# Designed miniproteins, single chains, continued (3), part 31

Each design is a single chain, and the fold is of that chain. pLDDT is the mean over its residues in the fold that is shown.

## One batch from the design tools (miniprotein)

Design m9122
Fold by ESMFold2-Fast:
Structure m9122 (fold): chain A 88 residues (1-88)
Amino acid sequence: SEVEERIELILELANEAALAILKHAPDTREAVLRAVGEALRIIGLALEAALALRRGDEERARRAIEELLETLEEVDPELAERFREALE
């Protein structure tokens, strides 16, 4: 189904983004904690988007996706752009 495919895509991209953020974090405690926090926020927003899509809540899904993209833009603008392209 279209909804199922979109959910899978969002979760796959969010997982990729979270892993990239963690992998490229500097080896300081402060940088690692910040990276973990951003990774968890990205995963949380992706799960909220997935739940909204599953329920047919288009408004909530759009809001969660927008917030997800804003979060990605702060951390890695290139990942945010790739995420936008994939969601076309």
Scores: mean pLDDT 81

Design m9123
Fold by ESMFold2-Fast:
Parts: sequence; structure tokens; C-alpha cells
Structure m9123 (fold): chain A 75 residues (1-75)
Amino acid sequence: KIPAEVMGLVFEKFTERYTELLLKDPNIYDKPLEEQKEEVERILEEVARETGLLTPEQLEELIRNRVALLEAQAA
């Protein structure tokens, strides 16, 4: 299980980077779902690397959860 405090910080950093991506590329939501998933994975990997707060297993769990959320949102 990922501690709530760690999850909060990781999501804060993820949101910052994802917002920057949206400002640079407003067409991101028009891209194929597979490409959107790759961007989510890349950003989470960058946040994990820079913060050093996640184990590889925790990073995989967060990527899986975020990708599942993105897939559900795409319907």
C-alpha cells in the first residue's frame, strides 16, 4: 500500500506536469487513447524519479490505476 501522504504529493506533482502538457498541447485529448496512456506513464515515471518517494512496485500500481481511470473517462 502507498501511504496517503506520498500519494498526495505524487498526485500534486503529476497534476502540475499534466497541466503544463495541456498548456503546451491543447489537442492532447484529441490524441488516440494509447498515446494518452504513454504520456501518463512518462509523467508518473518522471515524478517517481525526481521525488524518489516510490518503489518500482508502487510506481507500477500508480501507473495502472491512472491508466484505468483514463480508460474509464474515455469510455
Scores: mean pLDDT 75

Design m9124
Fold by ESMFold2-Fast:
Structure m9124 (fold): chain A 73 residues (1-73)
Amino acid sequence: SPLRELLEKAGLTPEQAGELIGVSAETVRRDLEEGRFDPRYAPLIAKKTGLYPVTEAVPGEARPRVVGFKPLP
């Protein structure tokens, strides 16, 4: 998934990403499996990769999904 690719480009394990945003590694792994984007990932990805996540809203879901990425301006 695009979210998984972004975290891999950032060099973040699920454990490290979870510690940095204040959630469990299991929550991060589930977000990666389902393509769900927690907005707290955006600053981490930007800081480590210079990439901006492109997200799409999903009807009935509280969090958008990552559909791609592009370089930060």
Scores: mean pLDDT 73

Design m9125
Fold by ESMFold2-Fast:
Structure m9125 (fold): chain A 69 residues (1-69)
Amino acid sequence: MPIDEGEVNLSLGLALLAIAKTSGIEDEGLVELARKLAEKLSPEQVEELAERARELGLEKIAEAIEEAA
């Protein structure tokens, strides 16, 4: 199957959210990594990832994702 680069980046973003939620910490490194991943996403994928971050209470990560769009 052809691997969509955007789908891979979205999956990495979702994994990042799971790590942040499990650790309970939105450290600067996770925020910066989320921002860099969001730069490679489509507008729809950015909205999906940011909404997921907000649902998990990860406000700093959600803001970084939206700012990268």
Scores: mean pLDDT 77

Design m9126
Fold by ESMFold2-Fast:
Structure m9126 (fold): chain A 72 residues (1-72)
Amino acid sequence: SELDELVKRIGELLHEAEEAIKKGDIETAKKLLEEARKLIEQLSTLDPVIAAVAEKELEELEKRLEELIKKK
């Protein structure tokens, strides 16, 4: 289903973004989080509850990235 495909893709993007943050790859992390945000916006029109969970994970990763940028 479209819902299952969105959830899977968002999970992959968030996982890849976390790995990029751990490696200090700011540019890649920004791009992956931007893609994840767009898909989460789409997911919110189908299932706002699952989208809210994904949004929380996205916000935690965005915070880590912001802290990494500020420390450089």
Scores: mean pLDDT 87

Design m9127
Fold by ESMFold2-Fast:
Structure m9127 (fold): chain A 95 residues (1-95)
Amino acid sequence: MKEALEKIERLKKEAEELFKRTAKEIANSKPEEAEKLFEEFKKKAEELLKELEKIEEENKDNEEIIEEVRKAKLLIEFQLGVMEVQLAVHLVVAK
């Protein structure tokens, strides 16, 4: 039980650090590099989502864990959306 919650928190922290790093790199990159950075970010975000899905499947009877997984998934999905917008803006501004 405690191990699952600790793993969810670790995955959330990893997602936040990845988001901050990728956002800075995209802002300072050429258009072609920015697109590659976004693709790498998307792949890593999808891996984190798969790990969260495994935790949810292993803990179907624990409402607290399911709720924390849902919050973590929403955070990652939000970060993906923000990153996609940042890429679009960067590609227009960088020209």
Scores: mean pLDDT 83

Design m9128
Fold by ESMFold2-Fast:
Structure m9128 (fold): chain A 100 residues (1-100)
Amino acid sequence: VIEAFKALEQGKYDEAIKLAEEALKRNPDNPEAHIVLGRAYFKKGDYEKAIEYYEKALELLPDEHTGVKAEVYRLLSEAYRKLGQTEKAEEWDKKAEEAR
């Protein structure tokens, strides 16, 4: 999944999607792969799809991974804000702060 994050950082969103999909073929319960897919779709403007992948990542993350959960909460907040759902965005921002 490291290569998928590198592709995201380089703006290669379609490559990031392909690499994350390959990671999911090896481990369907890989939360990091779902985070990459969510971020890639967010960057492509598909905010609803980004939310779906972020929610799946949260389902797969253990409770002790509070730092990663805080990051996903922040990403959910941004996606909801892009959809004009400011109340939901504020709820996720609060969860991100509490997870630190």
Scores: mean pLDDT 79

Design m9129
Fold by ESMFold2-Fast:
Structure m9129 (fold): chain A 75 residues (1-75)
Amino acid sequence: SEAKEKEELRKQLALSLAVLKVGLELGLISEEEAKELVKKAAEELGLDEEEIKELEKEAEKLLPEVRAKLEQSAA
């Protein structure tokens, strides 16, 4: 099902963006590298600016969870 495939891709992209943002906060990846990865993903998947914004909002919802998991691992 195309709808199920799109839903799975959006979940993976949102999680990837959340991990990428946390990586930026920790200095594990540069802003330029992060920007390039997002651009390539958007181009390959045909995402417009509106869809990218929706993915960023979903990623922001995941940021506290990703940070919490990293804090537990670092403790």
Scores: mean pLDDT 75

Design m9130
Fold by ESMFold2-Fast:
Structure m9130 (fold): chain A 58 residues (1-58)
Amino acid sequence: TKKVEEIIKKAKELIENNSEEKFKEEAQKLVESQKGLTDDEGQEIGLKILELIEKKFK
């Protein structure tokens, strides 16, 4: 969905501009600030964030 795509775009910007620890903190706040996410959308966002962390910091 467009909402998931916008959240992932913001997460990509956060990971490029922050340390791993700061990115995890900011990404958690970003997801928690979102209203009306389904469980499936939340899972998709979580998996994409984990993929970004693994690709950038491993």
Scores: mean pLDDT 77

Design m9131
Fold by ESMFold2-Fast:
Structure m9131 (fold): chain A 79 residues (1-79)
Amino acid sequence: HMVDPEQLEKEIQLALVEIALAIHKNDLLRRGVDPATVDRAVDRAFELAEKMILEEGKSTQEAVDAALAEIDREVARAA
């Protein structure tokens, strides 16, 4: 199989998003946010970032920024 540079780039972008979301999830849990709320927010945020990278061709930074903002919105709504 030929390694597709575009596929590899998108896989790296998604891995970086997962790392950013994992760090933010741990910070929220340390601040006492409800684990079920955090899990739902992270799942929704990852779905948004995946769409931005795979369907819309957005940069890793744009996807991370949007995903983190989505987590913060969902956590605020649950409070």
Scores: mean pLDDT 84

Design m9132
Fold by ESMFold2-Fast:
Structure m9132 (fold): chain A 89 residues (1-89)
Amino acid sequence: SRAAELLRRAAELARRAAEIARAAGNEEVAALLERAAELAEEAAETEDRLEREILASMAVMALWEAQKEAPEEAKRLAEEARRLIGEAT
């Protein structure tokens, strides 16, 4: 589905943001971005709409938390990931 495609793309962006954060020495931010990617990936794999919305919401919260202290490039990727999740739900 289109929703699953958007969620998988969001997960990919979150993982790229995590790599950037880790390279910058921001391990806590990298962990939050990895968690967001895992949640978005789980949301993409579920067929239950309500479960998808809950997992997607949790991914958005993790991305928002990470953005507070993320390097600028990782912040931009996390913002794009949040937009894709919004389009999926």
Scores: mean pLDDT 89

Design m9133
Fold by ESMFold2-Fast:
Structure m9133 (fold): chain A 65 residues (1-65)
Amino acid sequence: SELQNRPATPGTLKGVEAAEKALDQGKSLEEAKKEAKDALIKAGVDPETAEKLAEAIAKGLYDSQ
């Protein structure tokens, strides 16, 4: 299905969850980015895409707090 053909969407949610948890625990933007990237890759997101998404997610959440 098209949903299964786009693993980036479920991976993005996992990345957001990881970054939020890191920031909630007082970790830095850099640490939140690393945790988001790891979660995205584990969820099946391509490493290159995971790096870009993790940066955007972590920065967005950091700027919003």
Scores: mean pLDDT 73

Design m9134
Fold by ESMFold2-Fast:
Structure m9134 (fold): chain A 80 residues (1-80)
Amino acid sequence: MEEGKKYLEEGKRAFEEEKYEEALRKYTQAAEIFEKNKDYLSAAEAYNNAARAYLKLGKIEEAQKYFDKAVEYYKKHLAL
């Protein structure tokens, strides 16, 4: 179902509205749905966007962790 895409779009809207904590929650929900569906490319996008939200919140260490997750999932996509 399109739930992952819906949460990703809701996260992007919240990010544009500078609601970074809401964006982070939506991006993490999207990532979990994409992971469950083995959509690793979309999971990588969601984690990359979550990392950007952490940067806006000044949480640099958390942002680095989520950028690393995005790279990991992108590599999983390439291994298909």
Scores: mean pLDDT 86

Design m9135
Fold by ESMFold2-Fast:
Structure m9135 (fold): chain A 65 residues (1-65)
Amino acid sequence: TVTATATVNGVTFTAVLVGTDITVTPAAAVSDADFAAGRDAATKRALGKALEQILEQLKQLLEQL
């Protein structure tokens, strides 16, 4: 499970990635535009963390041989 947060207009958005499923939840009610921005930002951060985990595994394999 990978969790990331992003803040848009003072509202924190939490993205939770479990397997291939991603869920984004705002901490408070927001406009559709703010929700779209917060969802995009939080999703990108969660995917970035997942990619970092993959890169760490690849780096360790490369260092072996």
Scores: mean pLDDT 80

Design m9136
Fold by ESMFold2-Fast:
Structure m9136 (fold): chain A 112 residues (1-112)
Amino acid sequence: NFAEAWNNLGLVYANLGRYDEAVKAYNKAIELKPNYAEAWSNLALVLYQLKRYDEALKAFNKAIELNPNLAEIWNNRGVILAQLGQYDEAIKAYNSAIELKPNYAEAWNNRG
């Protein structure tokens, strides 16, 4: 569908380091399909790369609200919370990632 095509275009831009174009593509995907958890998660990662940490957290919160079973979203939210100095909240996010995916080495390492 068109929302998936825009999400895929955003992934291509993000992989090329073209983060502003990636944001525009993901926003178009979300406009077409507001419940698109993967697009919200991808938007959050690009916002994080742009150092827009508060916006990245809001986008991750929306992705989790739409699909709480994606371990990678919980792990990435934890990374941003740690970057903001919110260590207790970061540990809780990593614990959620580990609960969903117990063999998630990155989340275990990030938790410390």
Scores: mean pLDDT 85

Design m9137
Fold by ESMFold2-Fast:
Structure m9137 (fold): chain A 61 residues (1-61)
Amino acid sequence: HMPDEKEIKEALVLMTLALIKRSVKNLTPEQKELIEKAEQALENGDVDTALEYVKEAIKKL
């Protein structure tokens, strides 16, 4: 069984969020807001929106 695109994107979002939380000790308010929105989008099953918020959070690093 090959994971579908949604499963791969979900894994990428989760792994990237974990990496940011472990690697960045002092998150800015903007970065925290983007991370929170990404987590909320994942809870709603909107993986594409979560991935976009994670990309924006990375740009702010």
Scores: mean pLDDT 78

Design m9138
Fold by ESMFold2-Fast:
Structure m9138 (fold): chain A 78 residues (1-78)
Amino acid sequence: MLEEMAELAREKGFSDEEVELFRRVAEALEAGDVEEAKRLIREAAEREGIKPTDEELEAGVERIRGLAERMRREVEAR
């Protein structure tokens, strides 16, 4: 499932780096590890020179949850 969702992300124009970040965050969320998901998002943002707030990290987690759910449903509908 995660591999198929990652392939769908590539089809939608995500870069390989964005796809890998998505995979790792989605995997952490599936494992129930919200703190690891936030850490991965924070590290990615910091590499781009952005220091996210806690609210931005929480919003990022929820956006990825929503994206993963939509992509999972799209893969299942194929």
Scores: mean pLDDT 78

Design m9139
Fold by ESMFold2-Fast:
Structure m9139 (fold): chain A 58 residues (1-58)
Amino acid sequence: DELLEQLKRIRDEGQRRVAEARARGDQERTEEYQRQLERGIAEGNARIKAAISGGPLP
C-alpha cells in the first residue's frame, strides 16, 4: 500500500529531524519539526481512512 509506505516514511524522517534538532539544543526547530511530523501523520492517516472507507481522497 503506497499510502502506508508514505506514512512510514513521513514518520521515520520526521522523528529523525526532531531528534537531530533536539540533540543540537535547537528548541525552535525541534518544535517546528514536531508540528510538521504531527500534521504529516494526521494527513496521512486521513488519506488512508478515506481510501479504506471508499470515500474521496483529501
Scores: mean pLDDT 78

Design m9140
Fold by ESMFold2-Fast:
Structure m9140 (fold): chain A 68 residues (1-68)
Amino acid sequence: KAAELAKKALEAAKKGDGGEALGLLKEAGKIDPEAMKKAVEEVEKTGKSDDPIEQLALAAEKFLEYAG
């Protein structure tokens, strides 16, 4: 369930729709807040980008790594 929302968020980010990507990623984080905390920590430590859409795509990728 959370992984499906994160996959949709990643697709939206790849299409350049940052608003849809952010909304879907927030819903995924409500379902699996632990995976979201780990994803955000990874983005902060390993990837910093001035492009918010690239940051959302990276967060979705990392969320999928930790979500079941």
Scores: mean pLDDT 77

Design m9141
Fold by ESMFold2-Fast:
Structure m9141 (fold): chain A 68 residues (1-68)
Amino acid sequence: RVDELEAERDAAQAELAATQAFYQKGIESARNAGGDETAKNLEDKLAAATASYQARIARLQGEIDAAR
């Protein structure tokens, strides 16, 4: 079971990295187009997504530690 939790944690970390890269590119594109409101909206969504993934990673790490 620990191997499954580790795989889920690693997947969540990879998803976080991909999500951050995607939103950062979107923010750059929006600002280059003069869409400051769109850029701000994307920044808020990135912050919320980052917090959600970090909470999931922390939970999975806690489950791994408890299972050891």
Scores: mean pLDDT 82

Design m9142
Fold by ESMFold2-Fast:
Structure m9142 (fold): chain A 58 residues (1-58)
Amino acid sequence: MTLSEETRRILRLMAEGKTLDEIAEEVGVSKERVENIRETLKEAGLTPEQVLAAIDES
């Protein structure tokens, strides 16, 4: 269960209420990558904030 630095950044921006477009542009990844992470969280029943709290609060 290893999250990349990239994934953590995506989760923080999601928690801030950024759009898929804004997150993809700020992180330098595809919109599809951001959408995939969002779908994974929905299937797990987790919010971005819950995942971040479990891994890194800062």
Scores: mean pLDDT 75

Design m9143
Fold by ESMFold2-Fast:
Structure m9143 (fold): chain A 59 residues (1-59)
Amino acid sequence: SRLEELRKRLAELEKQPKTPSVRAEIHRLTSEIMLLRRGRLTEEAKAQIELVKDSLIKG
């Protein structure tokens, strides 16, 4: 998962000396992770709604 890759990279950066470049990269990755989580939740919610509708029709 792209989200997992970004989280692993963030963890590796947290182990490095906190230079301005490293701090900027941490902030960028954190922002990207948050945006991906929002997008993923929306897509998962849409898929779940469709599955529930199919289940209700069969019931």
Scores: mean pLDDT 73

Design m9144
Fold by ESMFold2-Fast:
Structure m9144 (fold): chain A 89 residues (1-89)
Amino acid sequence: MSEEELREIKERTERALREAGIPEEVARRAAELFAEGLRAASEGRYEEAARLYGEAARLAALAAGFSEEEAERIAREAEARVLAELLAA
């Protein structure tokens, strides 16, 4: 995956999150984590990709008003799901 492709993905993801009502700074950080996760997955670093996606989910959950405990649970569930999907591909 190229740097140009990652930039486009970041821009599209950030826009989608902002349209969903996520604050700009959180949307930007979550989009950065998703792009890093895609890069890690493209390089076969599946555990790292899953952790990055989990962190993005945690930030989005906190911005949506979930508690830290709930956000951590959501992050762990997202990490496990993404890892399972990457290993099944």
Scores: mean pLDDT 82

Design m9145
Fold by ESMFold2-Fast:
Structure m9145 (fold): chain A 80 residues (1-80)
Amino acid sequence: VDHLARGAAALAAGDYEEAVRHFERALEEDPKNGSALELLGLAYVGLGDLEGARKAAERAREAGHEQEAQRILEAVERAE
């Protein structure tokens, strides 16, 4: 099952809780996947869970994905 693709489809549909579940499953298979970490953060912004989004940005930074982390934090700033 391509959880990254399923998560992206859920995110596009506004099904943010489903998107979070799929991106977390993608990260179980590839914990440092920058796309999954960025999209997870954006799904949390969609939920209004800005703390979840900041934690996703921290995970992206720890995985070496500085640009992805920055994009999540910019989305958080725009939501505030």
Scores: mean pLDDT 87

Design m9146
Fold by ESMFold2-Fast:
Structure m9146 (fold): chain A 81 residues (1-81)
Amino acid sequence: MGVKVLGIRDPAKVLTPEQIERIRAARTTEELVEAINSLPVVRKPVLLTAVEEALAGPGAGQLGVPTRDPEGLVVLTIERA
């Protein structure tokens, strides 16, 4: 399924600019899952089903990405492309 990353919220600044660009470069839900799960800050793998659930409604959805920082939740705003 096609996906477009519209925004990334990283209030704890756990992601580098290079990692942000990698996430934004994803074109499919599978590429997005691989991009996220390749990051060393991700403690628990994000499942494809979580991305699909975020895209289940009309318009943009939000995907929470758990990190190694217990207060550093990254939130992606994504839509179907």
Scores: mean pLDDT 79

Design m9147
Fold by ESMFold2-Fast:
Structure m9147 (fold): chain A 64 residues (1-64)
Amino acid sequence: SEEEKKKIENRKKIMLGATEGILEIALSILDKTKAPESEKKAVEERAKKIKEEIEKEAEEELKK
């Protein structure tokens, strides 16, 4: 139903927003500690993978 689709989309939005917020905090900590670019890239890649998983799960639920 449309209501169920809206709930799935809202949950996806919340989870993506939370992931982005955590990424920003992590990058800020790495910047303050003068971590190498490789550490920053690793955190960004991990966040990207998590976002892709969130999007994939929402897409699969919306197909039902």
Scores: mean pLDDT 85

Design m9148
Fold by ESMFold2-Fast:
Parts: sequence; structure tokens; C-alpha cells
Structure m9148 (fold): chain A 80 residues (1-80)
Amino acid sequence: SMEEKRKELAEKLIDIATELSNRADALRQAGITEPTEEQKKLYEEAVKLAKELGINIPESEDYSALAGTLAVAAAVELVL
């Protein structure tokens, strides 16, 4: 069903958001402030999934802050 597919996409978005958060924490501990190419790709995948779910993501270059926002938004979709 469409509802089941939507939940699957939301779970995938949560997984990607978690990975973005973990990568941001690792870079912060290493003293790196610029996002890596790997983080940028994960962010682009998260944006694509969010659009498919109808989640509005504010435009921002702070990928670390956006990871938390994406995880919360995806969790709301799983409940609804």
C-alpha cells in the first residue's frame, strides 16, 4: 500500500539523517568544520526522500543542524 511505502521511505530518511549526524559528530571531534563529499551526498539523498514524503526542508548549508530536523520530520511521518 501507499501508506506502507511511505513508512519505508520515512525509515530510510531516518537512517540517512542518523548517518549525517554521526558523520558530523566525527568531523567535529577531528576539528573539521566543512562537510565532506560523502556528507553532501547523504544530504542530497535525504532531501530527495523528504520531497517524496512531502516534507518541507528549509534551505541551509549547516548539514549538521539539518540532520536533526530531518530525523524529527521523518519520525512524525512514521506516526501519522
Scores: mean pLDDT 69

Design m9149
Fold by ESMFold2-Fast:
Structure m9149 (fold): chain A 102 residues (1-102)
Amino acid sequence: VLNDYVKGATAYYLGRYEEAVKYFENVLKANPNLPDADFYTLLARAYLKLGDYEKAIEWAEKAIKIDPNNADAWRVLGEAYRKLGETEKADEYFAKADEIEA
């Protein structure tokens, strides 16, 4: 059976963010508590690219709850909060991502 995660990731890397979100939502319907921080980080990035900053934050926070050492998830939080004008919060999240990658 075709893996919607692979389809979603492929769509994301091709810049087809709306299509990526559709496939990732199918993954979540099958596995609503998927223990995969990288999956939630990629979903958060897709929402960030679509300008849905609130959903980007929601899914990035889910990724961090699963793996607090996922630097990419902290970076997505920083980017989303910066887009919402919360510059101080954004700087804190970017600093956390940099600390993890050090």
Scores: mean pLDDT 84

Design m9150
Fold by ESMFold2-Fast:
Structure m9150 (fold): chain A 85 residues (1-85)
Amino acid sequence: MIDEILERLRKELAELVGPEIAEQITDAVRHAIEKAKAGANPAVLSVAVQLLTVALGIEHGLSPETIEKAHRLVLEAFDEIEKLL
């Protein structure tokens, strides 16, 4: 259930990076999944969302440890959703 995975991701990210960045990352994952459904390569989209997560973390001055945790949550959510496609 994609919406439940995205809601869990948003909540977990909000605890690490705050609600604004969490919404941006979760929306990027949602858009990536819609592009994958339309025939885009999921691996390329996964990398794009990962880079966005790291870039947002750096831009907002988050610690490397927080960025790594956020990156891991994004990877886990994307992999779980890809198995449902």
Scores: mean pLDDT 83

Design m9151
Fold by ESMFold2-Fast:
Structure m9151 (fold): chain A 77 residues (1-77)
Amino acid sequence: MSEETVEQFVELVRKAIEALEKGDIESAIEYLEKAKELSTDPRAQELLEKAIEAAKKGDIEEAIRLAEEAGVLAVAL
């Protein structure tokens, strides 16, 4: 990913986590889906997909953890 794409990805993951913490599940899912579309790392994409599924099931703690893991992968080289 370009530096600009990485920055956008991290911002979307951060916004998704904030939305999950506030109980705004609909906005959280939208941010996670946008982050998944920007990601070129299959591992990050898989973590984001699992985070979306966890959010849809109301498993907010798991959704946050999976989103955080995806964010860490994006900034780790």
Scores: mean pLDDT 82

Design m9152
Fold by ESMFold2-Fast:
Structure m9152 (fold): chain A 64 residues (1-64)
Amino acid sequence: DEERKKLIKEAQELMRQAREYLHQGNFKEAAELYRRAAELFEQAGDDLTAKSTRSLAEELEKKA
């Protein structure tokens, strides 16, 4: 399933970028990237990771 692998890899790259923004205190940009990553995990069928990642975005949005 090459499509699923591609989605997971892209989501992981977004997670890495989100962590960099989070480390810099840029909560808005981090939240946006976590939301995008959650959408890709959901498309890949990883609903549990998508849900937890979306929750991270929601918490960061409250701090922005």
Scores: mean pLDDT 86

Design m9153
Fold by ESMFold2-Fast:
Structure m9153 (fold): chain A 66 residues (1-66)
Amino acid sequence: MDEEIERGIILIEAAVLRNEAQKLPDEETRQKVLELVDKAIEAANQGKIDEARTLVEEARKLLDEA
């Protein structure tokens, strides 16, 4: 897959996770998810696609556990 396409997919996933995190009642969990999302966006913008994917997966796990 082209890195540019993969970056786009990660950014879309990050946006979805950010919207879902905003609905969480627990401030601590919300903040942790948003931090991971912001780090994933930063990594994706730097071309660190594998790192960005891992961060998105970590954010999703925290949301699923909340």
Scores: mean pLDDT 81

Design m9155
Fold by ESMFold2-Fast:
Structure m9155 (fold): chain A 70 residues (1-70)
Amino acid sequence: MKTLTIKLEGKMGKEEAEKLLKEMKKAKEEGYTEIVIDQSKLTEADEAFEKALDEASDMGLDVTTVGGTL
């Protein structure tokens, strides 16, 4: 299994979610099968972030999130 870890920080709005989705699409093109999203430094996320994760899963990527907002 080829895994890419993406570290997020700050706020994930629509523009940030679009950038994340593009990065995940590029990873799939490069042969990655699993994406680990490190959200330990993520302060805020909206529905656009969830939609980006769902779309990545629909592309056949195993997407998991680690860390959390406290």
Scores: mean pLDDT 79

Design m9156
Fold by ESMFold2-Fast:
Structure m9156 (fold): chain A 75 residues (1-75)
Amino acid sequence: SKEEMIEEILEMIKNNPLLSRFYEGIKRLLDENFDKITEEDLEELKQAIENVVAGKSTIDDLLKAVIRLGKKVQD
């Protein structure tokens, strides 16, 4: 479910020292826009987080993904 995917994403962020500072902001975005966020959006966000954790992408790349999601849910 979307709720389970969100919980998994938030746990990944919370448990990573490089990402934990963004936990509250990302949690707020996901909580406030739950009805507008699709499972595909959550899969893309999860992949962006996993890529940072694996050293395949930067924190800037993740923040760009978060900004894109925020912009999408405002429409």
Scores: mean pLDDT 84

Design m9157
Fold by ESMFold2-Fast:
Structure m9157 (fold): chain A 73 residues (1-73)
Amino acid sequence: GPPAPLPDEEFERVVERAKKLVEEYLKQGLDEHSAIGLAVRELLAEGYPADEIARVVKEVFGYPGATVSAPAA
């Protein structure tokens, strides 16, 4: 089957780290999108799974990450 999600404890650790990173970047004057993007890159560099990071960002910050382009008629 598909890989199971992380246990609540591990998920909470990723959430806490992501929140701290975003808050630090916002404190430096970055906008929300830039802060979230940099936090995601840093978490990836730390070895956290991309899928889990994306889930944290969606659940905590509401970042859609999905781009749908409709063809212009």
Scores: mean pLDDT 69

Design m9158
Fold by ESMFold2-Fast:
Parts: C-alpha cells; structure tokens; sequence
Structure m9158 (fold): chain A 87 residues (1-87)
C-alpha cells in the first residue's frame, strides 16, 4: 500500500490537475482524475467514459471530443471537485 506521504502527495496532484481543468476549460463537469505519469493526468467524465481529457502540468488540456460536444451533466448528477469524494 502507498505510504501516508505518497497518499497526500497524490491527492495534492489530483487536486492540482482538477483545478487546472476547471480553470483552463471553464467546464465544471464531474470527472474522475487519474495520473498517467509525472506530468500527465487523465480526466474522465463520470456519466460518459468516452469523454476524456489529457491534462499536463504546463496547463495544456486536450479533450477526446470537441469542447462544444462535451456531454452536459444530468440534472441529478452532483457537481464535485474535492478530495472527500475520492477517498
């Protein structure tokens, strides 16, 4: 299992990637964030796994679908972007 230090660092990096996603693309879609490597993250929209974004530490974001075609959240889906939902 990961150490507490590694766990804390991981969550800080995930929070940073999500903050970049929200700031750069103005899209508060609920996403699952995964670290691919030291400088690259992947975000997947929870209700549409085909909609993904690659986020780099330099702030570049690349969506698998055009931004205009990004799936809108269902009205009953909670909007989330915090550490508590990812424990």
Amino acid sequence: MRTEEERERFWEEVDEALALMLAVIHSPAPVRVERLDEDTYRATVLWDPSATAVIRRDGSVEWSVPLSELPAPPEDQPLYANRHLWK
Scores: mean pLDDT 58

